# Designed miniproteins, single chains, part 69

Each design is a single chain, and the fold is of that chain. pLDDT is the mean over its residues in the fold that is shown.

## One batch from the design tools (miniprotein)

Design m2541
Fold by ESMFold2-Fast:
Structure m2541 (fold): chain A 55 residues (1-55)
Amino acid sequence: GGVGAGFRGGGEAAARTGSAEEGARAIKDLALQAGGLSPEQAEAVGRGAGRLATE
C-alpha cells in the first residue's frame, strides 16, 4: 500500500485512484484482446481516463 500521496492504497484518495487504475487495466486488456491498439497505446488511453477521474 501507499503511505504518501496514495500511490497504492492509503486514504480515500487512494481508493479512487485504485478505481481509475482498474479502468486503465480494463481498457488495456480490451485493446490487446481486440488487437486494435498496441500495449503502449492502450496504457496511454487508460492513463487519460485515470487523469480525468482524479481531477
Scores: mean pLDDT 57

Design m2542
Fold by ESMFold2-Fast:
Structure m2542 (fold): chain A 81 residues (1-81)
Amino acid sequence: GSDDFFEKLLEEIRRALTEVYREAVQKGLSDEEIVRLAADRIAEVLAKHFNLTPEQAAAFRERLRAHFERDYALYKENKAK
């Protein structure tokens, strides 16, 4: 059912984010590098789960990266007051 599909997707996203956090701590990544890595890994999970073509996956990755980078920029702006 749709619930099983959605639960599996969320679990894969959770695992991808956990791996991003491990790499961030291990390599001392900047917040901006973490944002880009998270966007790329989430885009990869979604592309595989929805069986996107390489072209669709690349376009989706770029859009997701831009969205995450914009959200992080807004967060930094708000934190700076």
Scores: mean pLDDT 80

Design m2543
Fold by ESMFold2-Fast:
Structure m2543 (fold): chain A 79 residues (1-79)
Amino acid sequence: DVLRVQLAALEDPERFLELVEELAKTLDLGDPERIVRAVRLHFLEGLSHAEIGRRLGISPATVSRYVDAMLAALAERLA
């Protein structure tokens, strides 16, 4: 549930980022630091995939892939 993940990020950003950093290391999608940055910008800052892609120098499709993978991992962990 996207809204549940968004609320968790806003209620305790520090704890949310700790979980994101842990989970990013388990995703087989490349650089974990870049995944953490994309997810932070999306869930904590509310930026669009296009804006995040511009800031990180990656495609919006890559941002979408990172966010979708992390959302699935967080939904499983937070259930």
Scores: mean pLDDT 81

Design m2544
Fold by ESMFold2-Fast:
Structure m2544 (fold): chain A 55 residues (1-55)
Amino acid sequence: KPITGLTIEPPPEELQRKAREARAAGDLAGFAEVTKEIIDYTQKQLEEKRKEIKS
């Protein structure tokens, strides 16, 4: 498996934009929801990497 450089891709730009807008508006609930989506995205990438390493 050609894994020579481990790079975690940034979250989708749409999620980053929503996070900024929620912070600017002081929408703590919306910001928390977007943050959870970003965390879930990162965890999914890490789990996929773990599966590759397991092999």
Scores: mean pLDDT 72

Design m2545
Fold by ESMFold2-Fast:
Structure m2545 (fold): chain A 65 residues (1-65)
Amino acid sequence: DQLLADLSTAVANGDWKTAAEYLEILVKQNPNFAPLWEALARAYERAGDEEKAEEYRKKAEELLK
């Protein structure tokens, strides 16, 4: 999956804004896969968007019930 490769590169470069953009695409394709929502929350947290980070973390927790 090219999106996963691009995401890995963005994370390795510390480009959390780009990482969050790729993760948004991935969660739209896999909305019930909690690890992607957790990764998206972490990317927004590291990009400085605390509100979105908390929103997406809650989605991940709901899926893990």
Scores: mean pLDDT 82

Design m2546
Fold by ESMFold2-Fast:
Structure m2546 (fold): chain A 77 residues (1-77)
Amino acid sequence: NAVDIVSKAGAEIAEILKDAPVEERKQIVLRVTNAIAKGDAEKAIEIVDEALERGYLTPEQAERIKEIVKKAAEEVK
């Protein structure tokens, strides 16, 4: 079930970002999960890289989220 895969990925990403400001966390989770739901791992990775560049993520958080994105996008197909 693609909805369950996307929901689980969103929850894992939100947990990684638990110490981020609520607005930034919600925006990143929403944009990334929307890209995963479309099977667009490349777009989801771009969103993560932009958030890292803007200082919303640490490099370690960005790498962990990219792993979740790649796995979830593969499972949605």
Scores: mean pLDDT 84

Design m2547
Fold by ESMFold2-Fast:
Structure m2547 (fold): chain A 67 residues (1-67)
Amino acid sequence: GPIDDKEVAEALALIFLGIANYLESKGDYEGAIESYRKALDILREAGGDPEFIAEVEARIKELESKL
């Protein structure tokens, strides 16, 4: 992918997680899920922390249950 530095990828994933939290606070669950999925894709491509990946996956499932 275009991002191959693990630390940079983790930082970008945190930005998308921040966007997702903001969208959740506005009741935009669809937008929040989309931002979490972007973070997840970045983490998976960069070989991020498996526990962190699992946490993001669990959050997406929780939000999908609210739709």
Scores: mean pLDDT 81

Design m2548
Fold by ESMFold2-Fast:
Structure m2548 (fold): chain A 58 residues (1-58)
Amino acid sequence: MDEAHRAASEMGKAAYEAGASLPEVNKVASETYKTALEKGVEAAKEEGKKLIEELKKK
């Protein structure tokens, strides 16, 4: 639970640092949090990284 929140915050911050808009930052954070609850923090961080990479492609 605490780890899920930390993962979401870290991935959201990483998206913001990468130049994502506020809605994109919120999307990355919420998807990471959901994945952390369902599949664990390690899987959540990997999905968060993939979302950030997709944002960078645009």
Scores: mean pLDDT 79

Design m2549
Fold by ESMFold2-Fast:
Structure m2549 (fold): chain A 63 residues (1-63)
Amino acid sequence: AEELTLRGAEALAEGDYERAIELAEEALRIDPDNSAARQVLITALERAGRLEEAEELRKRILE
């Protein structure tokens, strides 16, 4: 889970938002409570223009 989250963050830094989304989703499949993976996924969705999906994930974290 941690390695997938780190690779997702690297993909995000490189501008590969689709890869970052895939890696963060895989990390969350293994550990649904992984806050770092959720943060990578939210940021990648925002950068990809998928703003509604990013907003829904933020609401779930705050509740």
Scores: mean pLDDT 77

Design m2550
Fold by ESMFold2-Fast:
Structure m2550 (fold): chain A 90 residues (1-90)
Amino acid sequence: MEQEVLDRREEILRSSSVEERVEALEAFLRAQRGEFDESRKELVLKGEGIASYLVYKGASEEEIEELLPDAPELREWILEQIRQYKADLE
């Protein structure tokens, strides 16, 4: 991933509220499961950016919990994506 793209995704993540992060990641997860909503395509792209940034950086379980409180399904999904990404690098 390009450093400039990573820096922008980190800025989006840091400027987003918990509610905005949860909504974006839920939209992306739904799209990944075949439930794409055209009216939410901007949220899907934002969620993809957040998810890919967290996976690429190898965010800790503690960081994910702080970023996504009260969203256990999203936390479990992101942590699984991080585990798969790390396994592919080894």
Scores: mean pLDDT 74

Design m2551
Fold by ESMFold2-Fast:
Structure m2551 (fold): chain A 77 residues (1-77)
Amino acid sequence: LEERIAALEERLARDPSNAADLYRLGLLYYEMGDYERAVEYFERAAALVPDAVVIRRELARAYEKAGDLERAAEVAA
C-alpha cells in the first residue's frame, strides 16, 4: 500500500494535474484510514473533472469519515 502511494506521489511530482493519479491516491489514503488526505486528493481530482460522479461519491464518503457531515451531504446530493 505505502509503495503504491510513493509511486503515485512520484508520478504526480512530474504531472501534478493528472486527475486519475489524484483519484487513485485519494482511494489509497482512504484505505489507510487517512481521511483528511483522501479528501485533499479527491477535491483536487474533482476540481480537474467536475462532472465525474464517481469522484464526487468518493469525496462524500471521505468527508463523512473525516467528520465533515455538512460537506458530505452537499457533495452526495
Scores: mean pLDDT 79

Design m2552
Fold by ESMFold2-Fast:
Structure m2552 (fold): chain A 77 residues (1-77)
Amino acid sequence: KALELIEEMKKLAEENGLEEAAELLEEAIKALEEGDYEKADELLSEALDVVEEKDPELAKKILELAQKALEIMREEA
């Protein structure tokens, strides 16, 4: 589900040394758990921007996970 996808994105960011992106993804997880889908969407977009600037190849994988997570979140909202 959306939470698991964001956790996978966080793990990928951590394994590649992208601590800023990992922190944003952790905040997105907290927002999602609180039901704040708007804040979670904003944080996911910000995390993706950070990954794209530092590792464009990894950003493609994270984008796929992010798109799927956002779709699930919007279906639940």
Scores: mean pLDDT 78

Design m2553
Fold by ESMFold2-Fast:
Structure m2553 (fold): chain A 65 residues (1-65)
Amino acid sequence: MKVTLETAGDILVVAAEIEGAEILSRSGTHTEVAYDASLKEARAILASAEEVFKKAGLTLTVRER
């Protein structure tokens, strides 16, 4: 699903507010997030965030725990 976010800051807030997701690192164009693999909702939202990052020319790396 496509989500609309205004800035990279908004995207990071979405990642941080997902229960079971944790921001591991952030640079100017790259963000790494880990999530609990048992949380299917977190996976779906992070997949949407990956598309928004791609559209903005940013990189989001998602890994499961």
Scores: mean pLDDT 60

Design m2554
Fold by ESMFold2-Fast:
Structure m2554 (fold): chain A 55 residues (1-55)
Amino acid sequence: SHEAVLAEIYERVLATKSEEELQAVAREAVALAREHGIPDEDLQAAVWRALEERA
């Protein structure tokens, strides 16, 4: 489901510890979202929430 993919993306972003890791995860997240038909807005929200949680 979209929720499962977004949850996976959220967890992967949360686990990143460097800008390099974040960039790699972000590229994979975009590919996963595209494959599963997830809207850009939902992807952006999940990534932003993970970054806020890391701060």
Scores: mean pLDDT 82

Design m2556
Fold by ESMFold2-Fast:
Structure m2556 (fold): chain A 68 residues (1-68)
Amino acid sequence: SARQLARARALIDLGNRAAAEGRYELAGKAFAHASLLFEDLGLDDVAARARENARRAVAGEPVEPIHL
């Protein structure tokens, strides 16, 4: 739905911003939630990228910003 897409995009923006600010727990949660929404929408590529960023944030590894 349009609402789910808008929410998923907002969560990607939040994840990117949180990671840039060193808020890795918030970044991980935002990317994880975005990945589930994108998966539900059938957008598998961006879902996989968000899932990888969630893993990286939790592990303290560099996050690759996602631009939509």
Scores: mean pLDDT 89

Design m2557
Fold by ESMFold2-Fast:
Structure m2557 (fold): chain A 70 residues (1-70)
Amino acid sequence: SEEEELLKKAEELVKKVEEALKNNDMDKVKKYLEELQKILEQAREKKVSQEYLDKLEELAYESLKLIADY
């Protein structure tokens, strides 16, 4: 389903943010955060279920938390 595809992409982007932070690659961190934001915008536009929106917002929050703790 489209909801599952968006969630999977978001999960992979969070892992990429974590890897980029470990490599001190702030340009990649910024790029992957922008891609995460686009996924959230697409999810809202496509009216995915609230359960998937909550999961996507949680993943975005986790990526921001990783950067704050860096």
Scores: mean pLDDT 83

Design m2558
Fold by ESMFold2-Fast:
Structure m2558 (fold): chain A 73 residues (1-73)
Amino acid sequence: GEAAAGARGQATMKEIVDALEGKNEESAKKIAERLLDAIPYGEVRKKMEELIKEGKYSEAVKVAIDYLHELSQ
């Protein structure tokens, strides 16, 4: 249930903010990879994959957050 989703959520809000604020690309990479798994196939996921290939992990995370934010509104 929702508790199981919380296991992936360990890399969501707090770690995303920490990675972006600290400019820690290692953490940003891990977060981007986990967010990719949560994003369905489509334009947003392809955009994230391109950013990840370019090593722009923090930007890939921002794209995922923007998508999830819009989905939650």
Scores: mean pLDDT 68

Design m2559
Fold by ESMFold2-Fast:
Structure m2559 (fold): chain A 83 residues (1-83)
Amino acid sequence: SREEAEKLLEEGKRYFEEGKYEEALKKAQEALRIFEELGDKEGQARALYLLGKVYEKMGKGGAAVHYYLQAKEIYDELGIEPP
């Protein structure tokens, strides 16, 4: 459900803030899958943006750029400013 995906995003952000990047990655990936199943483009963009931030902190800059660009493309399509 969307509510479940939102909770997973919140948990992912919390793990990211705590420096628990592997846990943050798993939560963000789970949230992304649910948002994709729902067709929730805004939710997908938010999850992709969090994935970019997590990979950046893990020193995986190439993966970070890939996820940031995917998130930006969706935000641009929706006419929403990225966070």
Scores: mean pLDDT 87

Design m2560
Fold by ESMFold2-Fast:
Structure m2560 (fold): chain A 78 residues (1-78)
Amino acid sequence: MLDSLPPEQQAAVLFTAGGIYYAAGDLEKAKELYEEALKLDPNNYVAYKNLAKVLRELGKEEEAKKYEELAAKLEEEA
């Protein structure tokens, strides 16, 4: 369970897991894990970039573009 970790560390664990599933080709699981990571750390622009890549590979171009724009704004403010 992640409940023993601070939210920032919980987000980092989920983000890392998302990357592992993405590398393994499990795009749906990678999407879920990146979405959960972003619920805990909504300012992680790298997670938005990775989610956008997953969404493009899933054929969800409109959603991917939305998250690419969010990532660009957060990166500018970082």
Scores: mean pLDDT 81

Design m2561
Fold by ESMFold2-Fast:
Structure m2561 (fold): chain A 97 residues (1-97)
Amino acid sequence: KAEEHLAKGEEALAKEDYDSAIKHFKKAIEEDPNNARAWLGLGEALFRKGKYEEALEYFQKSIENAKKKIDDPESQTILQAAQNGIAAIKKILEEKE
């Protein structure tokens, strides 16, 4: 169920339709608040819109939820992607003054 909204969100991201991506990722989170991929996608969409503080919050949520499914190999990929997003945001905010 959450995977349906997740797929639509990822498709919207690929089309650079960030508002549609945000809408679908939020619906995925409503269906499954523990879906680390949905939190990752929401962070990515907001990062692309330049909303760095919101993106940082959602990348942190992605990490928290990925750690809950430690036995899932996909969780390692999600964890690394979210950590990379956080590092990129911190570097941007540091350079921005």
Scores: mean pLDDT 82

Design m2562
Fold by ESMFold2-Fast:
Structure m2562 (fold): chain A 89 residues (1-89)
Amino acid sequence: MKEEVIRLVEEAMDALYKASEENKDDIDKQVYLTLALISAYLAKQAVEEGDYESAIRMLESALKNAEKAGNTEAAELFRQALDKVRELK
């Protein structure tokens, strides 16, 4: 289960990196994509450490920022990761 959460977060991060490359001139979108990536990285670290409370907070932040960036693919992956982390807690 932990490995499955990490995989979902990594897939979401890949989607965000792709969106960042495709939207280089959209400053507002770049801000939300960057915030989502930072939160996703911190969530992955928290999952690896077994800190599921911090992982949930960081995934909620990543989801919110992915939604604000209009990245539905990353948002769905973060929702799946959140559901799985809540089962581990």
Scores: mean pLDDT 86

Design m2563
Fold by ESMFold2-Fast:
Structure m2563 (fold): chain A 80 residues (1-80)
Amino acid sequence: SMEDKELLKALEEALKEIEETDDPFHITRVKNRLLVEASKYSKEKANRVAQILSEADNIRKYKSKEEAREFALKKAREWV
């Protein structure tokens, strides 16, 4: 749907912004902004975005920010 495409684009932009920063507070602000946007579509979409972001956080912590972004983008694209 158009909504799924718009939300996917917002997620891709947020993930790029997260990859380009080393500020954990900025990462938290970007994640919160995206979750607020997702919640405007539905609770289910907001929960899906939250799950992807949480999994990406774990990958960023234990592997790299590049792998975290690639993982999250792959999961997001599987959503549409």
Scores: mean pLDDT 79

Design m2564
Fold by ESMFold2-Fast:
Structure m2564 (fold): chain A 66 residues (1-66)
Amino acid sequence: MKLLEEAIRAAEEGDGEKAAEYAEEAAKVLNEGASSAARGAARAAREGDFERAVRYAKAALRLEEA
């Protein structure tokens, strides 16, 4: 999922606004479980918790592929 990969990269670069935007865009098209994790990534990114944002976005990737 390219949007989640872009969210992870933005969070790793410390760009919380872009990370949150990519994660929210991904959440709109993901299944329920992955969408919940992606929304968690967006929230963490907005709070400046980039480590947590990366963790949630990676969880969303795993849930999308499950």
Scores: mean pLDDT 82

Design m2565
Fold by ESMFold2-Fast:
Structure m2565 (fold): chain A 96 residues (1-96)
Amino acid sequence: DITDGVAAIAEALGNVFEKKGDYKGAGEAYDISARLYEQSGNYEKAAISYLNAGLAYEKAGDPRAAEAFRKASEMYRKAGNTELAELAEQRADEAA
């Protein structure tokens, strides 16, 4: 799937930014990856990418962290993983 392929490239870019200490850039790249996985219906990978975006935004002190964790929770619920959805929701509340 071309959409999943582009999402994987965005995720890899996020990893590169994170290794370089560019947490804002990492968050933005993971967020792009997550939205692409969400559009392709790959809710499990979307959830993981939104979670990674939230963690990166949190390290950057970026207020987008709370929204990213809320999106991760929503995607985990769509993937059928209620436990990880609840953990992501808790992270969103802590970042708000």
Scores: mean pLDDT 89

Design m2566
Fold by ESMFold2-Fast:
Structure m2566 (fold): chain A 80 residues (1-80)
Amino acid sequence: MEEEIRKLIEEGKYEEAIDLAIKNGKIKTFLDLVDEKLRDQGLEVEDKGKPMPEDLQKLVEAIKKKLEELKKKYEELLKK
């Protein structure tokens, strides 16, 4: 599973990697792999002052999109 998530991240399939991690309860693994990639670039997701490579920008955007989707689903579950 970790290897599959890593491969998806390396291929730029960030939304697919996030979905796979969520589906299999491997969110921690996904976050660790993201942290590893950011560390290799000397970046943090919150570091707005540092130049971010296009690949990492796509990753951050995919994460934001999935978080918005999860928030929407969570709200729908609570507001029946």
Scores: mean pLDDT 67

Design m2567
Fold by ESMFold2-Fast:
Structure m2567 (fold): chain A 72 residues (1-72)
Amino acid sequence: SSSAEDYLAKGREALERGDYDSAIEYFEQAIAVDPKNAEAWNMLGVAYLRQGDLEKAKEAFDKGVAIQKAAL
């Protein structure tokens, strides 16, 4: 079964290989399963940063921070 954690693991493997398109797709699937998973948003930001998309990276990181603050 495809859980958010399964997608996160696949996304990290893709990121380690330099397959940033696949990494983004897996992290987006993790977010679709669990939209409040701050780790998935932060990893999406890392994948965009590695592609050089600074605007998309910032948007993803801001979402991760907002989720973490809402949990306080």
Scores: mean pLDDT 88

Design m2568
Fold by ESMFold2-Fast:
Structure m2568 (fold): chain A 99 residues (1-99)
Amino acid sequence: SEAERRAQLRELVEEALAVLHDAITNDPSLSEEGRKRLWEAMRRLNDILANAESLSLEEQLREVIRILEEAIRLFREEGREDHARRLEELLEKVRELLE
């Protein structure tokens, strides 16, 4: 059902926020610019959660996919493969909800 997919998306977004927050707070090797871009990714994800009832599920899924792809690319550019892989696992699950 749509309600079940919305609940699953919320859980995946919350897990992504935890990964991003963990990287920002506990990875001293991230650049200042990288850290800023990750904070913006977290803000965008929180905005989706705040507007979840007013956005279509498809719009939420597509925006979350875009944000996660951008964050994965950033982690790889910064040489942080572990963080990138954690987000890729979440991205795959988000993509499954779009189908």
Scores: mean pLDDT 88

Design m2569
Fold by ESMFold2-Fast:
Structure m2569 (fold): chain A 73 residues (1-73)
Amino acid sequence: AAAAEQAALATAGARSDEARKKYFPVIKKYVKEAKEARENGDQEKLDEVIDKLATELGISRAQAEAIIDTLIN
């Protein structure tokens, strides 16, 4: 859990403790939504969650996908 969270924060470019503290609640929220979408087989909802995470953190969609995949697998 902690190792996956650190990997996700690194992927988001959160290199300071303050940035990590700011990004963590956002990542946690979207990880929960992504898990629910995956359990329901809702690919459209999963894609929507990835897009929202990318927008909110100011990162690429590919980075957001990597964060979600790291934390839900």
Scores: mean pLDDT 75

Design m2570
Fold by ESMFold2-Fast:
Structure m2570 (fold): chain A 94 residues (1-94)
Amino acid sequence: MKETLDVEKLVEAIKELAEKIKDLTPSQRATAFAAIQLLVVAAELSDLTPEQKAEVYRAGAEAYRAIADSETDPNVRAELQALAERLEKKAEEL
């Protein structure tokens, strides 16, 4: 993971997924959520600097909020908002 993980590309991928969320079907949004979650977890498990991890966490938070705004299920929306808030807090705890 460490030798192949490019923070710039990771953040770019998350932002691209977030931008597309509004145009996706519910099943495609679920796939996008899984992809974003995996990218964030990859950053958490990597030997990245706190600043690099914070950048990925902020991108992930924005993506989760984009998915939440597109969700009609209030439980799923609340969970996505909670995940976004958690990532924003992690980014601030450098």
Scores: mean pLDDT 78

Design m2571
Fold by ESMFold2-Fast:
Structure m2571 (fold): chain A 60 residues (1-60)
Amino acid sequence: SLLEKASDYIRKGLLALREGNYKEAAEYFKKAADYLSQVPGFEKSAEYLRKLAEEAEKKA
Protein backbone atom coordinates (compact mmCIF):
# COMPACT_ATOMS: atom_id res chain seq x y z
CA SER A 1 0.00 0.00 0.00
CA LEU A 2 0.98 3.67 -0.30
CA LEU A 3 1.16 3.96 3.51
CA GLU A 4 3.51 0.95 3.74
CA LYS A 5 5.77 2.45 1.05
CA ALA A 6 5.77 5.83 2.81
CA SER A 7 6.56 4.15 6.17
CA ASP A 8 9.47 2.24 4.63
CA TYR A 9 10.98 5.40 3.11
CA ILE A 10 10.51 7.35 6.39
CA ARG A 11 12.45 4.60 8.22
CA LYS A 12 15.24 4.72 5.60
CA GLY A 13 15.36 8.52 5.74
CA LEU A 14 15.69 8.55 9.54
CA LEU A 15 18.47 5.96 9.38
CA ALA A 16 20.32 8.01 6.74
CA LEU A 17 20.00 11.14 8.95
CA ARG A 18 21.45 9.23 11.92
CA GLU A 19 24.42 8.17 9.76
CA GLY A 20 25.00 11.74 8.48
CA ASN A 21 23.98 10.82 4.92
CA TYR A 22 21.98 14.02 4.39
CA LYS A 23 21.59 13.79 0.60
CA GLU A 24 20.27 10.22 0.88
CA ALA A 25 17.96 11.20 3.77
CA ALA A 26 16.49 14.05 1.68
CA GLU A 27 15.75 11.67 -1.24
CA TYR A 28 14.03 9.15 1.06
CA PHE A 29 11.88 11.84 2.73
CA LYS A 30 10.86 13.18 -0.72
CA LYS A 31 9.76 9.68 -1.81
CA ALA A 32 7.83 9.21 1.44
CA ALA A 33 6.09 12.58 0.93
CA ASP A 34 5.18 11.64 -2.67
CA TYR A 35 3.44 8.46 -1.48
CA LEU A 36 1.67 10.14 1.47
CA SER A 37 0.42 13.01 -0.74
CA GLN A 38 -1.63 10.43 -2.68
CA VAL A 39 -3.51 9.37 0.50
CA PRO A 40 -6.48 11.58 1.52
CA GLY A 41 -6.00 13.07 4.99
CA PHE A 42 -2.19 12.87 4.99
CA GLU A 43 -1.49 16.25 3.32
CA LYS A 44 0.05 17.79 6.48
CA SER A 45 2.20 14.68 7.06
CA ALA A 46 3.46 14.89 3.46
CA GLU A 47 4.23 18.61 3.97
CA TYR A 48 6.18 17.82 7.15
CA LEU A 49 8.26 15.20 5.30
CA ARG A 50 9.03 17.75 2.55
CA LYS A 51 10.31 20.10 5.28
CA LEU A 52 12.52 17.29 6.65
CA ALA A 53 13.91 16.74 3.14
CA GLU A 54 14.63 20.49 2.78
CA GLU A 55 16.43 20.58 6.15
CA ALA A 56 18.52 17.53 5.18
CA GLU A 57 19.46 19.16 1.84
CA LYS A 58 20.68 22.27 3.70
CA LYS A 59 23.12 20.07 5.68
CA ALA A 60 24.36 18.09 2.64
Scores: mean pLDDT 86

Design m2572
Fold by ESMFold2-Fast:
Structure m2572 (fold): chain A 71 residues (1-71)
Amino acid sequence: LAPDVEAMAGFLENLGLTEQAEKLREAVASGDLDAVIAVLRETRAILEKQGFNPLTLARVDALLARVEAAK
């Protein structure tokens, strides 16, 4: 799970979403999966509001499903 979240954080940094990437890393470091889910949901809303393509949204949705399944 942590490697998948780190991959997402790197992806968000490449999109210029450095603050969201850092929030994800902090949530993983806390060990709280609810915090990870909350940051991913916030990130998805930001991406959708800013008009990012469906493949970018699908990448976040896939990670959300994996984190939720890990609870």
Scores: mean pLDDT 82

Design m2573
Fold by ESMFold2-Fast:
Structure m2573 (fold): chain A 94 residues (1-94)
Amino acid sequence: SMEELEKKLSELVKELMEAIDAGDKEKAIELLEEIEKVANELLEDEESKRAVRELVEEMKKAIEAGDYHKAVLLLVSLQLEIVAGKVDEELKKR
């Protein structure tokens, strides 16, 4: 169900924010990989999937470097990309 995937994404984002706040790099990267997997199930467009992958790769670099400010900004961009991709798909059905 799309609603179940959206709920799982929201829960993973919350856990990722908590891991980032705690400085738990290993858990943050694991959660980010799970977020990418869920996002790929939500998005059908290959361009949107590529944008998500690029944002995830940049977030992994920011987390490894301890640049949590950049990681949080990239997380906002990631969430916006997923929402935009879903909105575009919904509009194309009309």
Scores: mean pLDDT 82

Design m2574
Fold by ESMFold2-Fast:
Structure m2574 (fold): chain A 55 residues (1-55)
Amino acid sequence: SMEELRKEALELAKKAIENGRLDEAVQAMTEVLRAIERGDVEKAKEAIEKLKSLL
């Protein structure tokens, strides 16, 4: 669900911020939220992969 994607993204963003990647985490999280608002599952998943790359 979109809510589960949001929760996953938030947890990944927290870890990325702890890893010193604040600006990249904020940018990728913004992309996730915009994709969720648009109902774009594929773009949300792409932004989540970007968040994972910051870990």
Scores: mean pLDDT 84

Design m2575
Fold by ESMFold2-Fast:
Structure m2575 (fold): chain A 60 residues (1-60)
Amino acid sequence: SMAAREKAEENALELFREKMINSGISPDELLEELIRELGYNEAQKERLRKQIEEYMKKLK
């Protein structure tokens, strides 16, 4: 279901947040690292990138 996919994407965003707090790595570098760690394909990568952009907007 789409709900299960959305939950997995929320978990990916939480991992991104945790790594950003702990590492001080730039968002772009961290995104590439997280994609590699999670084994995402290009479609999943683009979706995660957009979610991170929305998350970053909320921080400003």
Scores: mean pLDDT 70

Design m2576
Fold by ESMFold2-Fast:
Structure m2576 (fold): chain A 73 residues (1-73)
Amino acid sequence: SSSATAETYFIAGQVAYQEGDLEGAIEFYEKAIELDPNYYKAWLNLGKVYEAMGKYEEAKKAYEKALEIDPNI
């Protein structure tokens, strides 16, 4: 089996989101964050998915975490 990286899971999350699989996108972005908690792009995209689901409090927390890691986003 191929070794997975935070980037690999991040890309899988983007594909899931593009296909309308919001739950799958969340799972993949969470796996990316588990491998690299400082991967601000995964936090940012996790926020976008939660917002698309109407989960605005979860979206806000994810966006705040992304901004904490990279304040220039």
Scores: mean pLDDT 84

Design m2577
Fold by ESMFold2-Fast:
Structure m2577 (fold): chain A 59 residues (1-59)
Amino acid sequence: MPTPEEIAEAIYRAKTEGQPLPPELVEWLRKNLTPEEIAKIAMAKSVEEARKLIEDALK
């Protein structure tokens, strides 16, 4: 299972470099988070903010 930090880094790398997220990560997000949580994480201004949002969503 990926850590919140790994997930946040992967999302930000995809945004910054224009690369798609790994399919396994996309499936994990869809399975464990709501669409609203995913949107909030995608709108995060930094890797640290994204990590915090993922951590809070998972508790």
Scores: mean pLDDT 76

Design m2578
Fold by ESMFold2-Fast:
Structure m2578 (fold): chain A 55 residues (1-55)
Amino acid sequence: SDEEELEELMKAMELTNPEVALAFLKGMLEAAKERGDEETAERLEKIIKTLEEKL
């Protein structure tokens, strides 16, 4: 599912560079908000918050 694909992508990005991953996720969040995808936006906000707390 799209949710599983998102989790796999997040895991891959977390292993590269957290600052780059955070910037990319924020971009995805804005895109999700622009298209009205509230479910994806809420998921991304939670992930972004978790990453920021880990930095």
Scores: mean pLDDT 74

